# Designed miniproteins, single chains, part 50

Each design is a single chain, and the fold is of that chain. pLDDT is the mean over its residues in the fold that is shown.

## One batch from the design tools (miniprotein)

Design m1718
Fold by ESMFold2-Fast:
Structure m1718 (fold): chain A 68 residues (1-68)
Amino acid sequence: MPSEEEIWEAFALMIYGIGKATGDVKGAAELIAKRAKKYNKPIMYETALRAAREDGDEEAIEAIEKVI
């Protein structure tokens, strides 16, 4: 079965993917960072930062860093 960490990582990737599909990656990244902070799950924002860096999305990176 997936670990708790794997579940939170998958959740972050789902939100990020929805952001890409809807054209609001910055909003999705900010939401992930806020949820990570609220639930004390650093893996969520770490996963979003990794995805944003791979995509070269500077706005998404800045949105995450401003929340955490």
Scores: mean pLDDT 84

Design m1719
Fold by ESMFold2-Fast:
Structure m1719 (fold): chain A 87 residues (1-87)
Amino acid sequence: SALALLAEAEAALQAAIPELQAAGRLPELMAAMAPYYRAAIAAEEAGDLTLALAYALEAAAVGAALVGDDALAARLREAAARLRAEA
């Protein structure tokens, strides 16, 4: 499910945080993901939970790509595209 994939991505990103923090790259990760999280919040406030989940998956995809997990990023983007097609 999309929620299970998002949870997988969140776990992978959390595991990367100590190394990113040590390298001074944590602000880079947060800045890259922030526009998608803002879009997710705006969609949720508008009552579009499907669109909010799609943007959350896109935020996770950007994060996954930044930490070098391009395969996970591709899976997240595909899941987001499917949710937008259903919305």
Scores: mean pLDDT 85

Design m1720
Fold by ESMFold2-Fast:
Order: sequence, then C-alpha cells, then structure tokens
Structure m1720 (fold): chain A 70 residues (1-70)
Amino acid sequence: MSEKLKEAARLFREGQRLIEQVRKGEGTKDSARTAAELFRESAKLFDQVGDPEAAEYALKLAKEAEELAK
C-alpha cells in the first residue's frame, strides 16, 4: 500500500514539474505530453490505493497537460 502511494505521489510531482517548465516557456510540447502520461499513471495508482479524489485531480491535470501539448 505505502509503496504504491509513494509511487503515485512521485509520478504526480514529476508531472507537475514538467508542466510548470512548459508554462514558463522552458519546456516543449513533448514535455507536456510526458506530463500528461505521468498524471494518467499517477491517477491509476491513486485509484488502486483507494483515493478516487486524488485520481480525479490527476486526470484533470492530465487534460490540462494535453491542452498545452497542442
């Protein structure tokens, strides 16, 4: 349980770091696509550990990252 939650949080933070770089103009559309993938993986893990609210929030950020990848 703790290891999956730790991994979910790690992936979520990595996604946030990448999307922040894109918003600052330091990242690329590929960085935004990678952030979306990390948020989707994080959401899957949050759902598996029984945190549906965190999973939904991660999916919301994945959609924002996908918009930045256009």
Scores: mean pLDDT 84

Design m1721
Fold by ESMFold2-Fast:
Structure m1721 (fold): chain A 110 residues (1-110)
Amino acid sequence: SSALQATLQSLLLDNQANIDTLEYIREDKSLSEEEKELLINLIIMTLSGNIVILESTLKNNPDLPEEVKEGLREQIRLNEEAIKRIRKGDLDGAIEILRKANALLQKLLA
């Protein structure tokens, strides 16, 4: 479980950094449209990478408790929904989805 805990903790830190970056994009009036697009693309790349990590974790650990596997599948779903909202320009919706993802990750780490 130490490797799983390290993975989940890394995902928590990534999600928090993405939330902070989305809030900065929303609130900072000095950012150019090009700078906003670059930051948004970096967030989408990070979230997409996290989905790959979660899918690999499920595939490589078939003997995980079903409750844990359901938690990991929910993380995939929430990351996909966050990407969808970001692509639509719904940054507030993306932030709320990622906050929900973090709350559920904290429960998996408990």
Scores: mean pLDDT 90

Design m1722
Fold by ESMFold2-Fast:
Structure m1722 (fold): chain A 79 residues (1-79)
Amino acid sequence: NAADEYLKKGDFLKAALEHLRQARESYEKGDLETAEEHFRRAMELVQAYTLLILADYFGAVHVLEKYGDELIEYLEKAK
């Protein structure tokens, strides 16, 4: 369902940001293996999110018409 997947985009971005923060913290502590694993996880999530947006691109117009305001609020909360 394109609408449900579009509404979930904030979760993917939030998860990716969390992994990037953990990667940075691990890198600063000298734990390079843990930092690399978190970087890889973040990149996988960004790739999945990009594919999701591309797959649902044509459905996104309909989602924006129905849920545009709610999507903006969701993205604001995902900061």
Scores: mean pLDDT 68

Design m1723
Fold by ESMFold2-Fast:
Structure m1723 (fold): chain A 65 residues (1-65)
Amino acid sequence: SEETFEKLKKEFEEIKKKEPSKENVLELEIISGIYYIVYGVTKDERYLKFAEEAEKAAKEFAKKL
């Protein structure tokens, strides 16, 4: 649903505003996994795009550790 998409998007944006840390890398990996699962069920490409963005953000955070 659109409500689910917007809620997950807000959570992702909030995590991205935090400083790089092992905990924040894990949170970004978890949100990416959730987006991949939702994409698998819904086939909504927006979830795939956000999953990829969250994975990229996790990798960028990890590089700063």
Scores: mean pLDDT 81

Design m1724
Fold by ESMFold2-Fast:
Order: sequence, then C-alpha cells, then structure tokens
Structure m1724 (fold): chain A 65 residues (1-65)
Amino acid sequence: GPGERAAAGARAGGSGAAGAAATYEFGVWKQTPEAIEAGKRLAAEAARAGSGEVGAEMALQAGQA
C-alpha cells in the first residue's frame, strides 16, 4: 500500500547495515549463484503478486542487470 513507500525510503537510509549483511552472503558464493536466480524469481513473483510501483521498479532494475 501507500505506506510501503515511506518504509522503503527509511530502509534506504539504513542501507549501510543492509550492505554489511549482504557481504556475509557473498562468503558462500558457491551457493549464492543459485540463490541469486531464486531471488530474481521471487522479485518477479512479488511484483506479480500485486506490488504496484515497488514491483515495477524491481523488475526494471532486474531487466537492466
């Protein structure tokens, strides 16, 4: 809903902490490639599940990659 945008904006401010967590995931790159593919699928499914604008933006960035 509309409130999701405000929460997403606040999360962007805390990207430093999220970035640190992502670094740990990179430690298991041998399994991460499969997880990356699953993550892309989940992002596409989340967009399809009815995530209006947020899903559209994720799909755009996934398409650019």
Scores: mean pLDDT 50

Design m1725
Fold by ESMFold2-Fast:
Structure m1725 (fold): chain A 85 residues (1-85)
Amino acid sequence: MLEETARRLLESVLQQLRIISKKDPSFQKDIEELENAVRTLPLRDALEVAVEILDKLIKKETDEAAKRQLQSQRDLLRGAIELLD
């Protein structure tokens, strides 16, 4: 189901963000915000929080390959939000 796919995508993004936060502790608060959103908000709203955090990561990323991967994940999340409408 579409909702199940969106949840799996959100979990994948959270896992990647946790890896990034180990290298850059400044993102720890953003990870905590997303984890809280996943627990307390509707799925659509949690996905919107994930997109906002990915946009922050994309702006700070200097490695072009990693930046493209983050942009791809952001686009997938935006697509999931549109499909949940």
Scores: mean pLDDT 78

Design m1726
Fold by ESMFold2-Fast:
Structure m1726 (fold): chain A 79 residues (1-79)
Amino acid sequence: SMAAELAAFREEHGITDESLAAARELLGEEVTAIVEKAAGGDELQFLAMLHAALRESGGDAALARSDEFLKRLITRTLR
């Protein structure tokens, strides 16, 4: 089930509700909306993208919100 896949992904990568909130704050509203659209309604895809954004940016909001970073993130994490 999707719920089981989401739970397994969260456990494997140490993802918490707090870390997901941090990823959304890091990206900001506008960029988060772009990532959500790129995920195309796939909840696991969106979760993976948020996790990758937090991890790969090292908390640098300027990097995380850059066009180059976003393009690479989306291309790399799409299944």
Scores: mean pLDDT 84

Design m1727
Fold by ESMFold2-Fast:
Structure m1727 (fold): chain A 79 residues (1-79)
Amino acid sequence: SAADEVHRLLEAFGAAHAGNAAMQRAAVDVARAFQESESLEEAREKLEELLAEYKERHPEITPALEALVERILRALEEA
């Protein structure tokens, strides 16, 4: 399922960035945005807003976070 794929993507991201507090927090925030969304449109909006916040506060992690968000949105679109 799409939810199972999103869960695996988040677990892999967390494992790849073990010990990086900003990356770990970003993964949790992404998981929450996904869980609180009832539609693909709402998920996209919440995730884009989250990316904008991280770009301002943690520009160094933004490329990795953007790649994660793109993979999650693709998984939801292909479901």
Scores: mean pLDDT 83

Design m1728
Fold by ESMFold2-Fast:
Structure m1728 (fold): chain A 85 residues (1-85)
Amino acid sequence: SMEELELEARRAMIEMVRTLEEMKRKGAPKEEMLEKLLEIADKIPKEQLPTVLKLLEELLKYYEEHGSKETVEVIKEVIEHLKSK
């Protein structure tokens, strides 16, 4: 169902955000953060991509207002990668 797809998409988003914030706390380079987020992104089923993309665009707006340029760039690269699928 659409509700189940949204729940699974939100789980993927939570995993990406947890990974991003954990790596930021450890002082990981931007390139390593991008690599780990792309690993998570590549596991997302095709049917969940529209919902995940919508949530990533919302997350991007949040980090543009409250986050670093580095975080914004990583999220933009993940969005572009998913759009290319």
Scores: mean pLDDT 81

Design m1729
Fold by ESMFold2-Fast:
Order: C-alpha cells, then structure tokens, then sequence
Structure m1729 (fold): chain A 58 residues (1-58)
C-alpha cells in the first residue's frame, strides 16, 4: 500500500480508537515508518487530543 493509503487507514482507525494512539505510534516507529506519524501530526483532520497522545508516545 502507498504511504497515503497507510495514513488514511491510520487516521480513520485513531478517530474511532483514540486511546490506541500511543500503541500505534510505538508500533509504527519500531517498524521505521516515521513518515506516517509526521503526516498524522500535520493532518488537520486528526483531532488535537489524538495528536497530543501521539506526541507523548514519541
């Protein structure tokens, strides 16, 4: 899948499952896909509360 598809899936998942943001962030970083995290943090469609949880997990 393209990075855009991976970001779209991650965004949709986290909007419905915001408490999973720290675990997803750690998993994505461990697998070297830091670009997905950067795109989520800069996506205006991602709620601030989810972005704050991602930032704490980095």
Amino acid sequence: ASIDQSVDLARSYLINNPDDAPSLTKYVVKNGKVDIIDRLLNDPRVPKSVKDKIKKAI
Scores: mean pLDDT 83

Design m1730
Fold by ESMFold2-Fast:
Structure m1730 (fold): chain A 71 residues (1-71)
Amino acid sequence: MLSEEEFDLEVELALLIIQVTIAKKYNDKEGLKKLIPRLEELVSRARQLGFEDLAKEAEDILKEVKDFLKK
């Protein structure tokens, strides 16, 4: 079972993934830009707590957002 802290971060990441998906579907670049600092904070927090798999997943989503904004 995940720790409470890890579970809370997993839920936060899941909600961010949903927001990224919706913003990409509607080409909402301003919405995507607002998600970048939230994803960066989640990556930082996950790494500080030693949740490496979660941090990597969040980094992958962050890269996806940044790549989408380059187009």
Scores: mean pLDDT 83

Design m1731
Fold by ESMFold2-Fast:
Structure m1731 (fold): chain A 71 residues (1-71)
Amino acid sequence: SSDVASIQRYLVEKGYLKEEELGGIDGKFDEKVQNALKKLAESRGRTDLIPKLDGKFDQTTLEALRELLTP
C-alpha cells in the first residue's frame, strides 16, 4: 500500500525503524512497522492509540496514524 510505504519512510526518517530491517520500503504493514508505531506512540504519550495500530491496516488505523503523526 502507498499509505503504508509513506508511513515506513516516515518511521525510518524519525529513527523508529531501519530501512535495512524492512529489506527496503515495501508497503507492507507488518509486525516491524506496527512495533515502530507503538514505540512512536509511547514516545509521544499517545499510548491510547496503541490498540488501533495493530492487526490489519484499515480506516481505524489510518485515523489513529493521522492523530499520532500530527501532534
Scores: mean pLDDT 74

Design m1732
Fold by ESMFold2-Fast:
Structure m1732 (fold): chain A 91 residues (1-91)
Amino acid sequence: MRVSIVAFDESGGLVAYEVVEGDREAVLEGMREVIEKVKKVDRVTVYIGVSGTPEDARELTREVKRLAEEAGFKVVSEEHEGNVTRLVLEK
């Protein structure tokens, strides 16, 4: 599968951009890399685009939420638009 993860700070500045193509483990590793970059800011908006079904997008969103919560973030907003998910994360 192919997954695009893009993270912006509150001013709209790009904090992280990752495109991962491969199996689930490769995708999860790319998500960890994004979380490590966003740890440097207190609030981020993350967009997750998945080449696949809306269910694939929801499953990957659950993993991103888990990694973000482990990193000290709270999920304050979650929106789904087909195979794209928007998350707002705050410390």
Scores: mean pLDDT 79

Design m1733
Fold by ESMFold2-Fast:
Structure m1733 (fold): chain A 75 residues (1-75)
Amino acid sequence: SIEEELKHIKEIMEDWLKKLKEKKLPEDVLKEIEKLIEEAKKKMEELAAKNDLEGMRKTWEELKKELGELIEKAE
């Protein structure tokens, strides 16, 4: 179900955030990452409530791209 897929994505996000925190990234970069994750989380919850599976998946893919770009810029 869409709810189960959202739950799985949230678990991946939580694990990813924990790993990024362990990497000791600059504090400003980590705060921006946390903000993007929270904003995407809210958007995906809203899309899931509308049964918009495609929109939810697109939001997840966009988040992964944005996080990747932020991490690369921190180098």
Scores: mean pLDDT 80

Design m1734
Fold by ESMFold2-Fast:
Structure m1734 (fold): chain A 88 residues (1-88)
Amino acid sequence: PERLERARRLVDEASRALQEAIDYLEKGDFEKAKQAVKRAAELVIEAGRDLGIPRTIELAKKALESDDIYEQIELLVEAIGEIHRALE
């Protein structure tokens, strides 16, 4: 169904945004890393809505509330993993 295919695209984009955040952190570009994390979280919320998985939405919201970028990344890795499991 279209909703499932959209969720797959959204989680793929979220994974790329999260990888961009990690790359920016390795380069010391903290502000670009924050922007990429925010984008990944927003994409995860959309995918979670499309799949009806409240846990992934809660994890992404918790990431957005955090001031620790490493905690944000850990929460988003967990959320993306949940979405991948749901798409199996």
Scores: mean pLDDT 87

Design m1735
Fold by ESMFold2-Fast:
Structure m1735 (fold): chain A 59 residues (1-59)
Amino acid sequence: DRLQRQRQLRDRTVRGLQAAYRSGLRFGRNRSQQVSTVRRLMRQTGLPQSQQQQVLDTL
């Protein structure tokens, strides 16, 4: 199912972005730098704005 595959891909992308955010905090980067990094990665992944907002709400 094409829709199921797209949902799985988006879910993995969201989890990857959250992991990147946490990794940056672990290395002593501040929250604003990490939010900026996540925004850049979201632009590169082509996530819909609604899902981008879900990621940001988690941060």
Scores: mean pLDDT 71

Design m1736
Fold by ESMFold2-Fast:
Structure m1736 (fold): chain A 70 residues (1-70)
Amino acid sequence: SAVQAGRDVVEALKAGDDEALRTAMRKLAESEDPRPGVRLLAQELGKPVAEAIVRAFAPEDKREEYLAAL
């Protein structure tokens, strides 16, 4: 689920695990509706950190959609 992928992103970031972070962001992109997972990033990390993660790690074709969900 998008929520689970979002949780995985938060946990990977806390652990400093770049590979896990990239894997979790790919799973989020594979979700039918990624918006709940993207909103979880903003809720858990704050909007500025969530925006930075989206800009750095989101697929280019999904970036606008993810930023709009924040």
Scores: mean pLDDT 82

Design m1737
Fold by ESMFold2-Fast:
Structure m1737 (fold): chain A 57 residues (1-57)
Amino acid sequence: QVQQIRDRFYQLVPYAVTYGDKDSAESALEYLEQLQTLRPLSDVEKRMEEELKKILE
């Protein structure tokens, strides 16, 4: 489950970050929230979280 959620998150990040797709950013943040309940986020993942939140602003 952790691996699958992580893979979904990383698959969506390029669409959100490169293309500014808000739907992808929102979905990626949802998967990241699920990851947080299962394990601590890495520093890279925390930075991605901030970047994704900025896309939604």
Scores: mean pLDDT 79

Design m1738
Fold by ESMFold2-Fast:
Structure m1738 (fold): chain A 80 residues (1-80)
Amino acid sequence: SAATQQVMDDLGVDSAQDAVNLIQQGLTRWYQRNGINRSDTQIKNMSNNILQTMIDMYRDGSDPNTIGDVLSQMFTDFMS
């Protein structure tokens, strides 16, 4: 879809799998640096939720700044 392509363009990737991998890498590094232990399954599920949220928000006409704010809140909520 057009929304999926917008997300891929914003992330600088050419496939959905590369998008998931990029998000997983970022999430893994962030948790490690903050001393938070999360399983590979939990990180994968969170990465898929983040990607789906981006796609849904673009589909609904949200701008990148609004999407960034929502993703930041999701990150904070996943830490609590």
Scores: mean pLDDT 77

Design m1739
Fold by ESMFold2-Fast:
Structure m1739 (fold): chain A 90 residues (1-90)
Amino acid sequence: MDAERALELARRAATLARQGAPLEEVARLMEEALELAERSLEEDPVTVSAALTFLDMAIALAPAVPAELKERLRELGERSRALLRELGAP
């Protein structure tokens, strides 16, 4: 539920970043997606990992996004990779 919503918002953020949407709109979607992903990481780590991939794309397309969001994504990405390795995912 929350993981799927995070993925939807992350995909939207990446799409809007690609289209050159206002940074405030992209940042808002990224913040909402990160909050949902952080809450659902333990329940659905695979879907959260997919959401983080789209958020990485959004940052690559809109690098002027606030540093706080980049840091949160980096930390959550590290947690996601650690969890997936523990579960035996390559």
Scores: mean pLDDT 84

Design m1740
Fold by ESMFold2-Fast:
Structure m1740 (fold): chain A 67 residues (1-67)
Amino acid sequence: MSQLNQALIQLGRQLSQLYQQLSQATDPSEIQQLRQQGIDLLNQFLSQVTDPSVQAMIQSLIDQLKK
């Protein structure tokens, strides 16, 4: 449990940094690259998570980045 919480906190920090960069990006190529980085990060984390509730949350974030 505590290791999962630490991983979620780190993921949240990485996503926060990515969203900050995405909000400041004006170049379409940079925006696409940042979205892909976020999707790749979330997919990598999904492969390590067994909790269905956490998997659903991560999938929701991936879906948001694909739009």
Scores: mean pLDDT 76

Design m1741
Fold by ESMFold2-Fast:
Structure m1741 (fold): chain A 84 residues (1-84)
Amino acid sequence: HMEKEIEDIFKKANELAKEVIRKAGEEASKVDDPEERRRLTNRAVAEALRIIGDAIDYILLKEGKIQLTPETEEALKRFEEKLK
């Protein structure tokens, strides 16, 4: 059952990451300045990677493979908010 939960979490994280990239591409298409488009794209990529990283930390915390630290607690809170 835990394996299915891990798969569902990764699927959700991937869907959220793809949506972030899609929305950023849409916003970037409205911007004429190439530097501003680059900033929007880079920000979206960073946010997408953060979502995936937070999902990994969430799974590892649930499995007891990593300790609760300020960094992992922050990652847990961010990912839990996205699951709502």
Scores: mean pLDDT 78

Design m1742
Fold by ESMFold2-Fast:
Structure m1742 (fold): chain A 89 residues (1-89)
Amino acid sequence: MLELKVSTAMNYMEWVADGLENAGRSELAKELRERTQTALDKLAEAGDEKSIDEVLEMLKRAAEAYLNFDVTKAEQLAREAVEFAEKAI
C-alpha cells in the first residue's frame, strides 16, 4: 500500500528532522519535512511506487546515519532524497 510506504518514509524523515532540530537547525528541519511530505504525496497520487521505494530506502539510510551520530551525513542523505523525489514528479 503506497500510503503505508509514504508513512514509513516520513517516519525516517521525522528522525532526521528531530536530529537537525537538536543541532539548532529548526528551519531546515521544517523545510525538509514539508518538502518530503509534498513530494511523496504527489508520487503517491501518480502511483509511482518505484520512486517511493527509492525515497524510502534513501531516507532509511539518512535516519541510520543520524542514529550513528553522523548529523552531517544524515542531512546530506535527506537532502538527496528530497531532491530525488521532487525530480521524479
Scores: mean pLDDT 86

Design m1743
Fold by ESMFold2-Fast:
Structure m1743 (fold): chain A 73 residues (1-73)
Amino acid sequence: MIVEKAVEIIKSGDLLKRAQLGYAADLVEAGRVDLAKKIFSEVLGIEVPDEELPELAAAVRKAIDEWEKQYKE
């Protein structure tokens, strides 16, 4: 699933991809859905449906928050 792939990237310690996913999640919250979709598609290598964006953004934010407890930068 798209969400599982994003969470695994965050857990892998790829700081650049984690930052890109976090930025895309913030863009979803800001209502900039088109830009968020582009970034998610580039990082995940797949097209993300509009209906999946809120769940994906929430899961990414949760995973990043958990990792920030270990790598607070």
Scores: mean pLDDT 79

Design m1744
Fold by ESMFold2-Fast:
Structure m1744 (fold): chain A 69 residues (1-69)
Amino acid sequence: DEAKEILLEAAEKSKDPKTKKALESLARASGQLSPYMLAQLVRRIAEETKDPEDKKILLEAAEKLEKLA
């Protein structure tokens, strides 16, 4: 599951524990949601993220998910 791998990789690279947990939750739900919907949810997490490095990781993950859609 390419979407799950993208989300778990982003979670591993992220520093904020809340961001990690959110991405892990989306990875568990990846089979129930379209890649487009997953990308939108990741972009929402990025909007709430204060750390610039985590925000960059989230936006890159969203772009990868959008390419799967």
Scores: mean pLDDT 84

Design m1745
Fold by ESMFold2-Fast:
Structure m1745 (fold): chain A 81 residues (1-81)
Amino acid sequence: DAARAEIDRLTAEVAEEAARGAEAAARDPSLAEEIFAAAEEAMAHLEAGRRDPANAEAHIAKAREHLERLRRLTEEQEARI
């Protein structure tokens, strides 16, 4: 299933970016809450997409929005270190 493959791929990307964000937050916690919230929201939508394949595309779109936010916040946090 193409949607499930995309969810699996995004789940790995969110986990990788969340680990990077956590490392940045450990050095400077200024954006820690926002970084962790973005990671949690992305993962929640990916899990929802797995449980409800009929609405997977909408959940994938929301997960991508939160993943993009996670990436921007992590980059901003890294720039402060």
Scores: mean pLDDT 86

Design m1746
Fold by ESMFold2-Fast:
Structure m1746 (fold): chain A 79 residues (1-79)
Amino acid sequence: SKVYTHEELGEALGRLTRSGRLAEAAGASVEKADKAGAYAIARLQDAGKETVSADEAGALIAEVTGGDGAAVAAALDEA
């Protein structure tokens, strides 16, 4: 899977949110998916990791949306 810095993840999630692909992959509304993306970035910043995988980001987004983290990770890998 792709590896992101915090800024790269923010840009990728922003693009997926604006295109509706994040909401589709997460099985959530656009508003909920956007909040989930912000949550993932905040959790990763708090963890102090330099980079994060698409799989880790997808799992964090699924914590908020209740959807499929693997589907979110696949969407990030395509972005």
Scores: mean pLDDT 79

Design m1747
Fold by ESMFold2-Fast:
Structure m1747 (fold): chain A 62 residues (1-62)
Amino acid sequence: SEKINNILSKLTDDEKLLILNIVEENLNKSDEEIINILKEKGITNLTDDELKTLINEIKKLL
């Protein structure tokens, strides 16, 4: 979707891979907990709403 493409355009390939791995490893956690982990790992380019949107789209693919 256009919204997802806009979010992804703000991320490097390394950041995209990091987000995918962290979401996959933390499927048992809330979106808010995953967002905090991503921020601690240096994902600061996205808003909380953008991170939540991306997390939910990744969870649908898993």
Scores: mean pLDDT 85

Design m1748
Fold by ESMFold2-Fast:
Order: sequence, then C-alpha cells, then structure tokens
Structure m1748 (fold): chain A 69 residues (1-69)
Amino acid sequence: AEKAKEVIKKALIEKAGLSEEEAEEVARRAVDLLQQGRGDGAGVVLINAGLSPEDAAETVKAAEEALKE
C-alpha cells in the first residue's frame, strides 16, 4: 500500500505539479480505489487531479504492480 501511494504521489508532483499535501490526499483516495479493484475509478481521480489520460493509465499500472508485492 505505501509503495503504491508513493508511486502515485511522485507522478502527481512531477507530472501534474501538485504539492506534497495535495498529492498525499489524492494518492490515498486512488490507492483505496485500487485496493477495491476499481482501477478505472483510480484513473478518473488521477485525471481530475491533472494527469493526462496516458499518464494516469501508466501510473495506475505501476501502482497496481506495487500493490502485488
């Protein structure tokens, strides 16, 4: 869970320009959705936070891989 959250936070800060605090809040919501098997929902949350659809899809995939550890 923590590794997946860090993957999402990094993408939000580097690609969407969010602050650490904003990225933490968004990442918590996205990880919660991923843990529920709602990858599409997590992708929408990331797009609404400022990621492109391509970056959101890539970030969801990386976070899902981190959750498998």
Scores: mean pLDDT 82

Design m1749
Fold by ESMFold2-Fast:
Structure m1749 (fold): chain A 65 residues (1-65)
Amino acid sequence: SDAREAAEAAARGDAERAARLAEKAYQNSPTPDAKKSALAAAEMGRAGDAAGAATGAWEFYQLGA
């Protein structure tokens, strides 16, 4: 899933890939909470914050995004 791949990419320090997958997860997220976490992860990834992107991506993965 995009959410899982985003979390794994961010955990490896690949902020760019994590941001792309988090943006896709944001568009397809089933709940408002998952959308908020996915959007935050995408924003952190775009800023080059791999650790922030990893935290956010793992959160929306846990929320079923």
Scores: mean pLDDT 70

Design m1750
Fold by ESMFold2-Fast:
Structure m1750 (fold): chain A 97 residues (1-97)
Amino acid sequence: SKQELINRAIALILRAIGLIFEAERLIKKAEEQGNKEALQKAQEAIRYAEEAIRHARLALDYVDQGNLEEAERHLEEAERYLEEAERYLKEAEKLLN
């Protein structure tokens, strides 16, 4: 449904924002420890999370236009980007332990 797609997009945006805050925390820790690999992984997590937000916003635009097929496609892209962001975040966390 239209409402289901809107709710999915909002949930993805909120998850991505939370991930960006966590990644920024890891960036500070990586800089303090001089861990360049962890810094790069945390920066990649932010980049993928920002792409997830971009696709989720596009999905909302397509819902508004009544193009639910394109909205679904962009939500699937947002979910893929968020999964990659979470993977990079976990890699950064492991390097900082």
Scores: mean pLDDT 92

Design m1751
Fold by ESMFold2-Fast:
Structure m1751 (fold): chain A 88 residues (1-88)
Amino acid sequence: SSMDSSQKAVEYAEKAAYYGELAVRYAQQGDRESALKYIELAKKYVKLATKYLKGSRGSLGLKAIGLIIKAIGNIFQASVLLGEPHLG
């Protein structure tokens, strides 16, 4: 249903944003291996959130969009910190 899709979009977008933040933190600490791991996890959850977003409506869909944008920004920031902007 539209509500189930919206809930899943938000749940996956929250995971994407969380792993994106971890990627930035590990990149800032010079932990390349952990940063790359969390970039890939964040990307995975961005793809899942986007899949469910296509079936979503209303304020939950907008919340998921905001979290996806935040995750993409963090993925890009972590990638730049690692000297590999193509990863974002």
Scores: mean pLDDT 87

Design m1752
Fold by ESMFold2-Fast:
Structure m1752 (fold): chain A 69 residues (1-69)
Amino acid sequence: MALSDAEVAAAAREAGVSPAVVRAILDLLRRNGGVVTGEELRELARRHGVSEEAVMRALQAVLGLLAAK
């Protein structure tokens, strides 16, 4: 799964997270064949020092951009 740098930046701004969080979500989706578990989202939130809600917003933005392709 691929997003451009501009799409990554847009998703990060919408979710209120760094682009690193968006890239981590893309890496999980790529490794897991397009799925992410709640446990993986919680670990990502902990690792990046953001809320689970912020990670969920970022995931929704990423999935929306990927679905538009």
Scores: mean pLDDT 80

Design m1753
Fold by ESMFold2-Fast:
Structure m1753 (fold): chain A 65 residues (1-65)
Amino acid sequence: KEKLIEELKRILDELVAAVPPEQQEGARAHREGVLEIVKKGTEEGIKNAIEQARADLERARAEHG
């Protein structure tokens, strides 16, 4: 469980870095919200969050990279 949360943190940190400065506060708030939810959830929930975060990161890179 902890290893999956650590992987999710890395992806969410990359997402924060991938968005413009004006969106970074919102991206950080999203990161905190996701991490709070997955700490109380199942491993399947964490895996789903990782896949969603990867999709969000790819989208951010396409829009802003």
Scores: mean pLDDT 77

Design m1754
Fold by ESMFold2-Fast:
Structure m1754 (fold): chain A 100 residues (1-100)
Amino acid sequence: SEEEERILKLVRELKEKVQELMAKATDPFKKQLLEGILQALDRIEEAIKAGDRDAVIENVRTVLHLLSSVLNVPPPIPITPDSTFEEIIEALEKYLELLK
């Protein structure tokens, strides 16, 4: 779907930004958080390809929580099992903007 294509694009852009942060990271705890984000982003791509909506939501929630920790920003936008792909797109776009 068009929404799935938009999520995949955002996931790829976030992966690039997180990899840039990983290259600059010196703190081992920050590296662990960034590695967790990269794994969760990979799982979102796999879940989209598999049509597994629950896995998409679970891994988006993981990405948002870990990004909140890395960026020292307020708690992430509440993504629930009932959240729409449109809400997921908005949440990912908001966090991508913070990485620019």
Scores: mean pLDDT 83

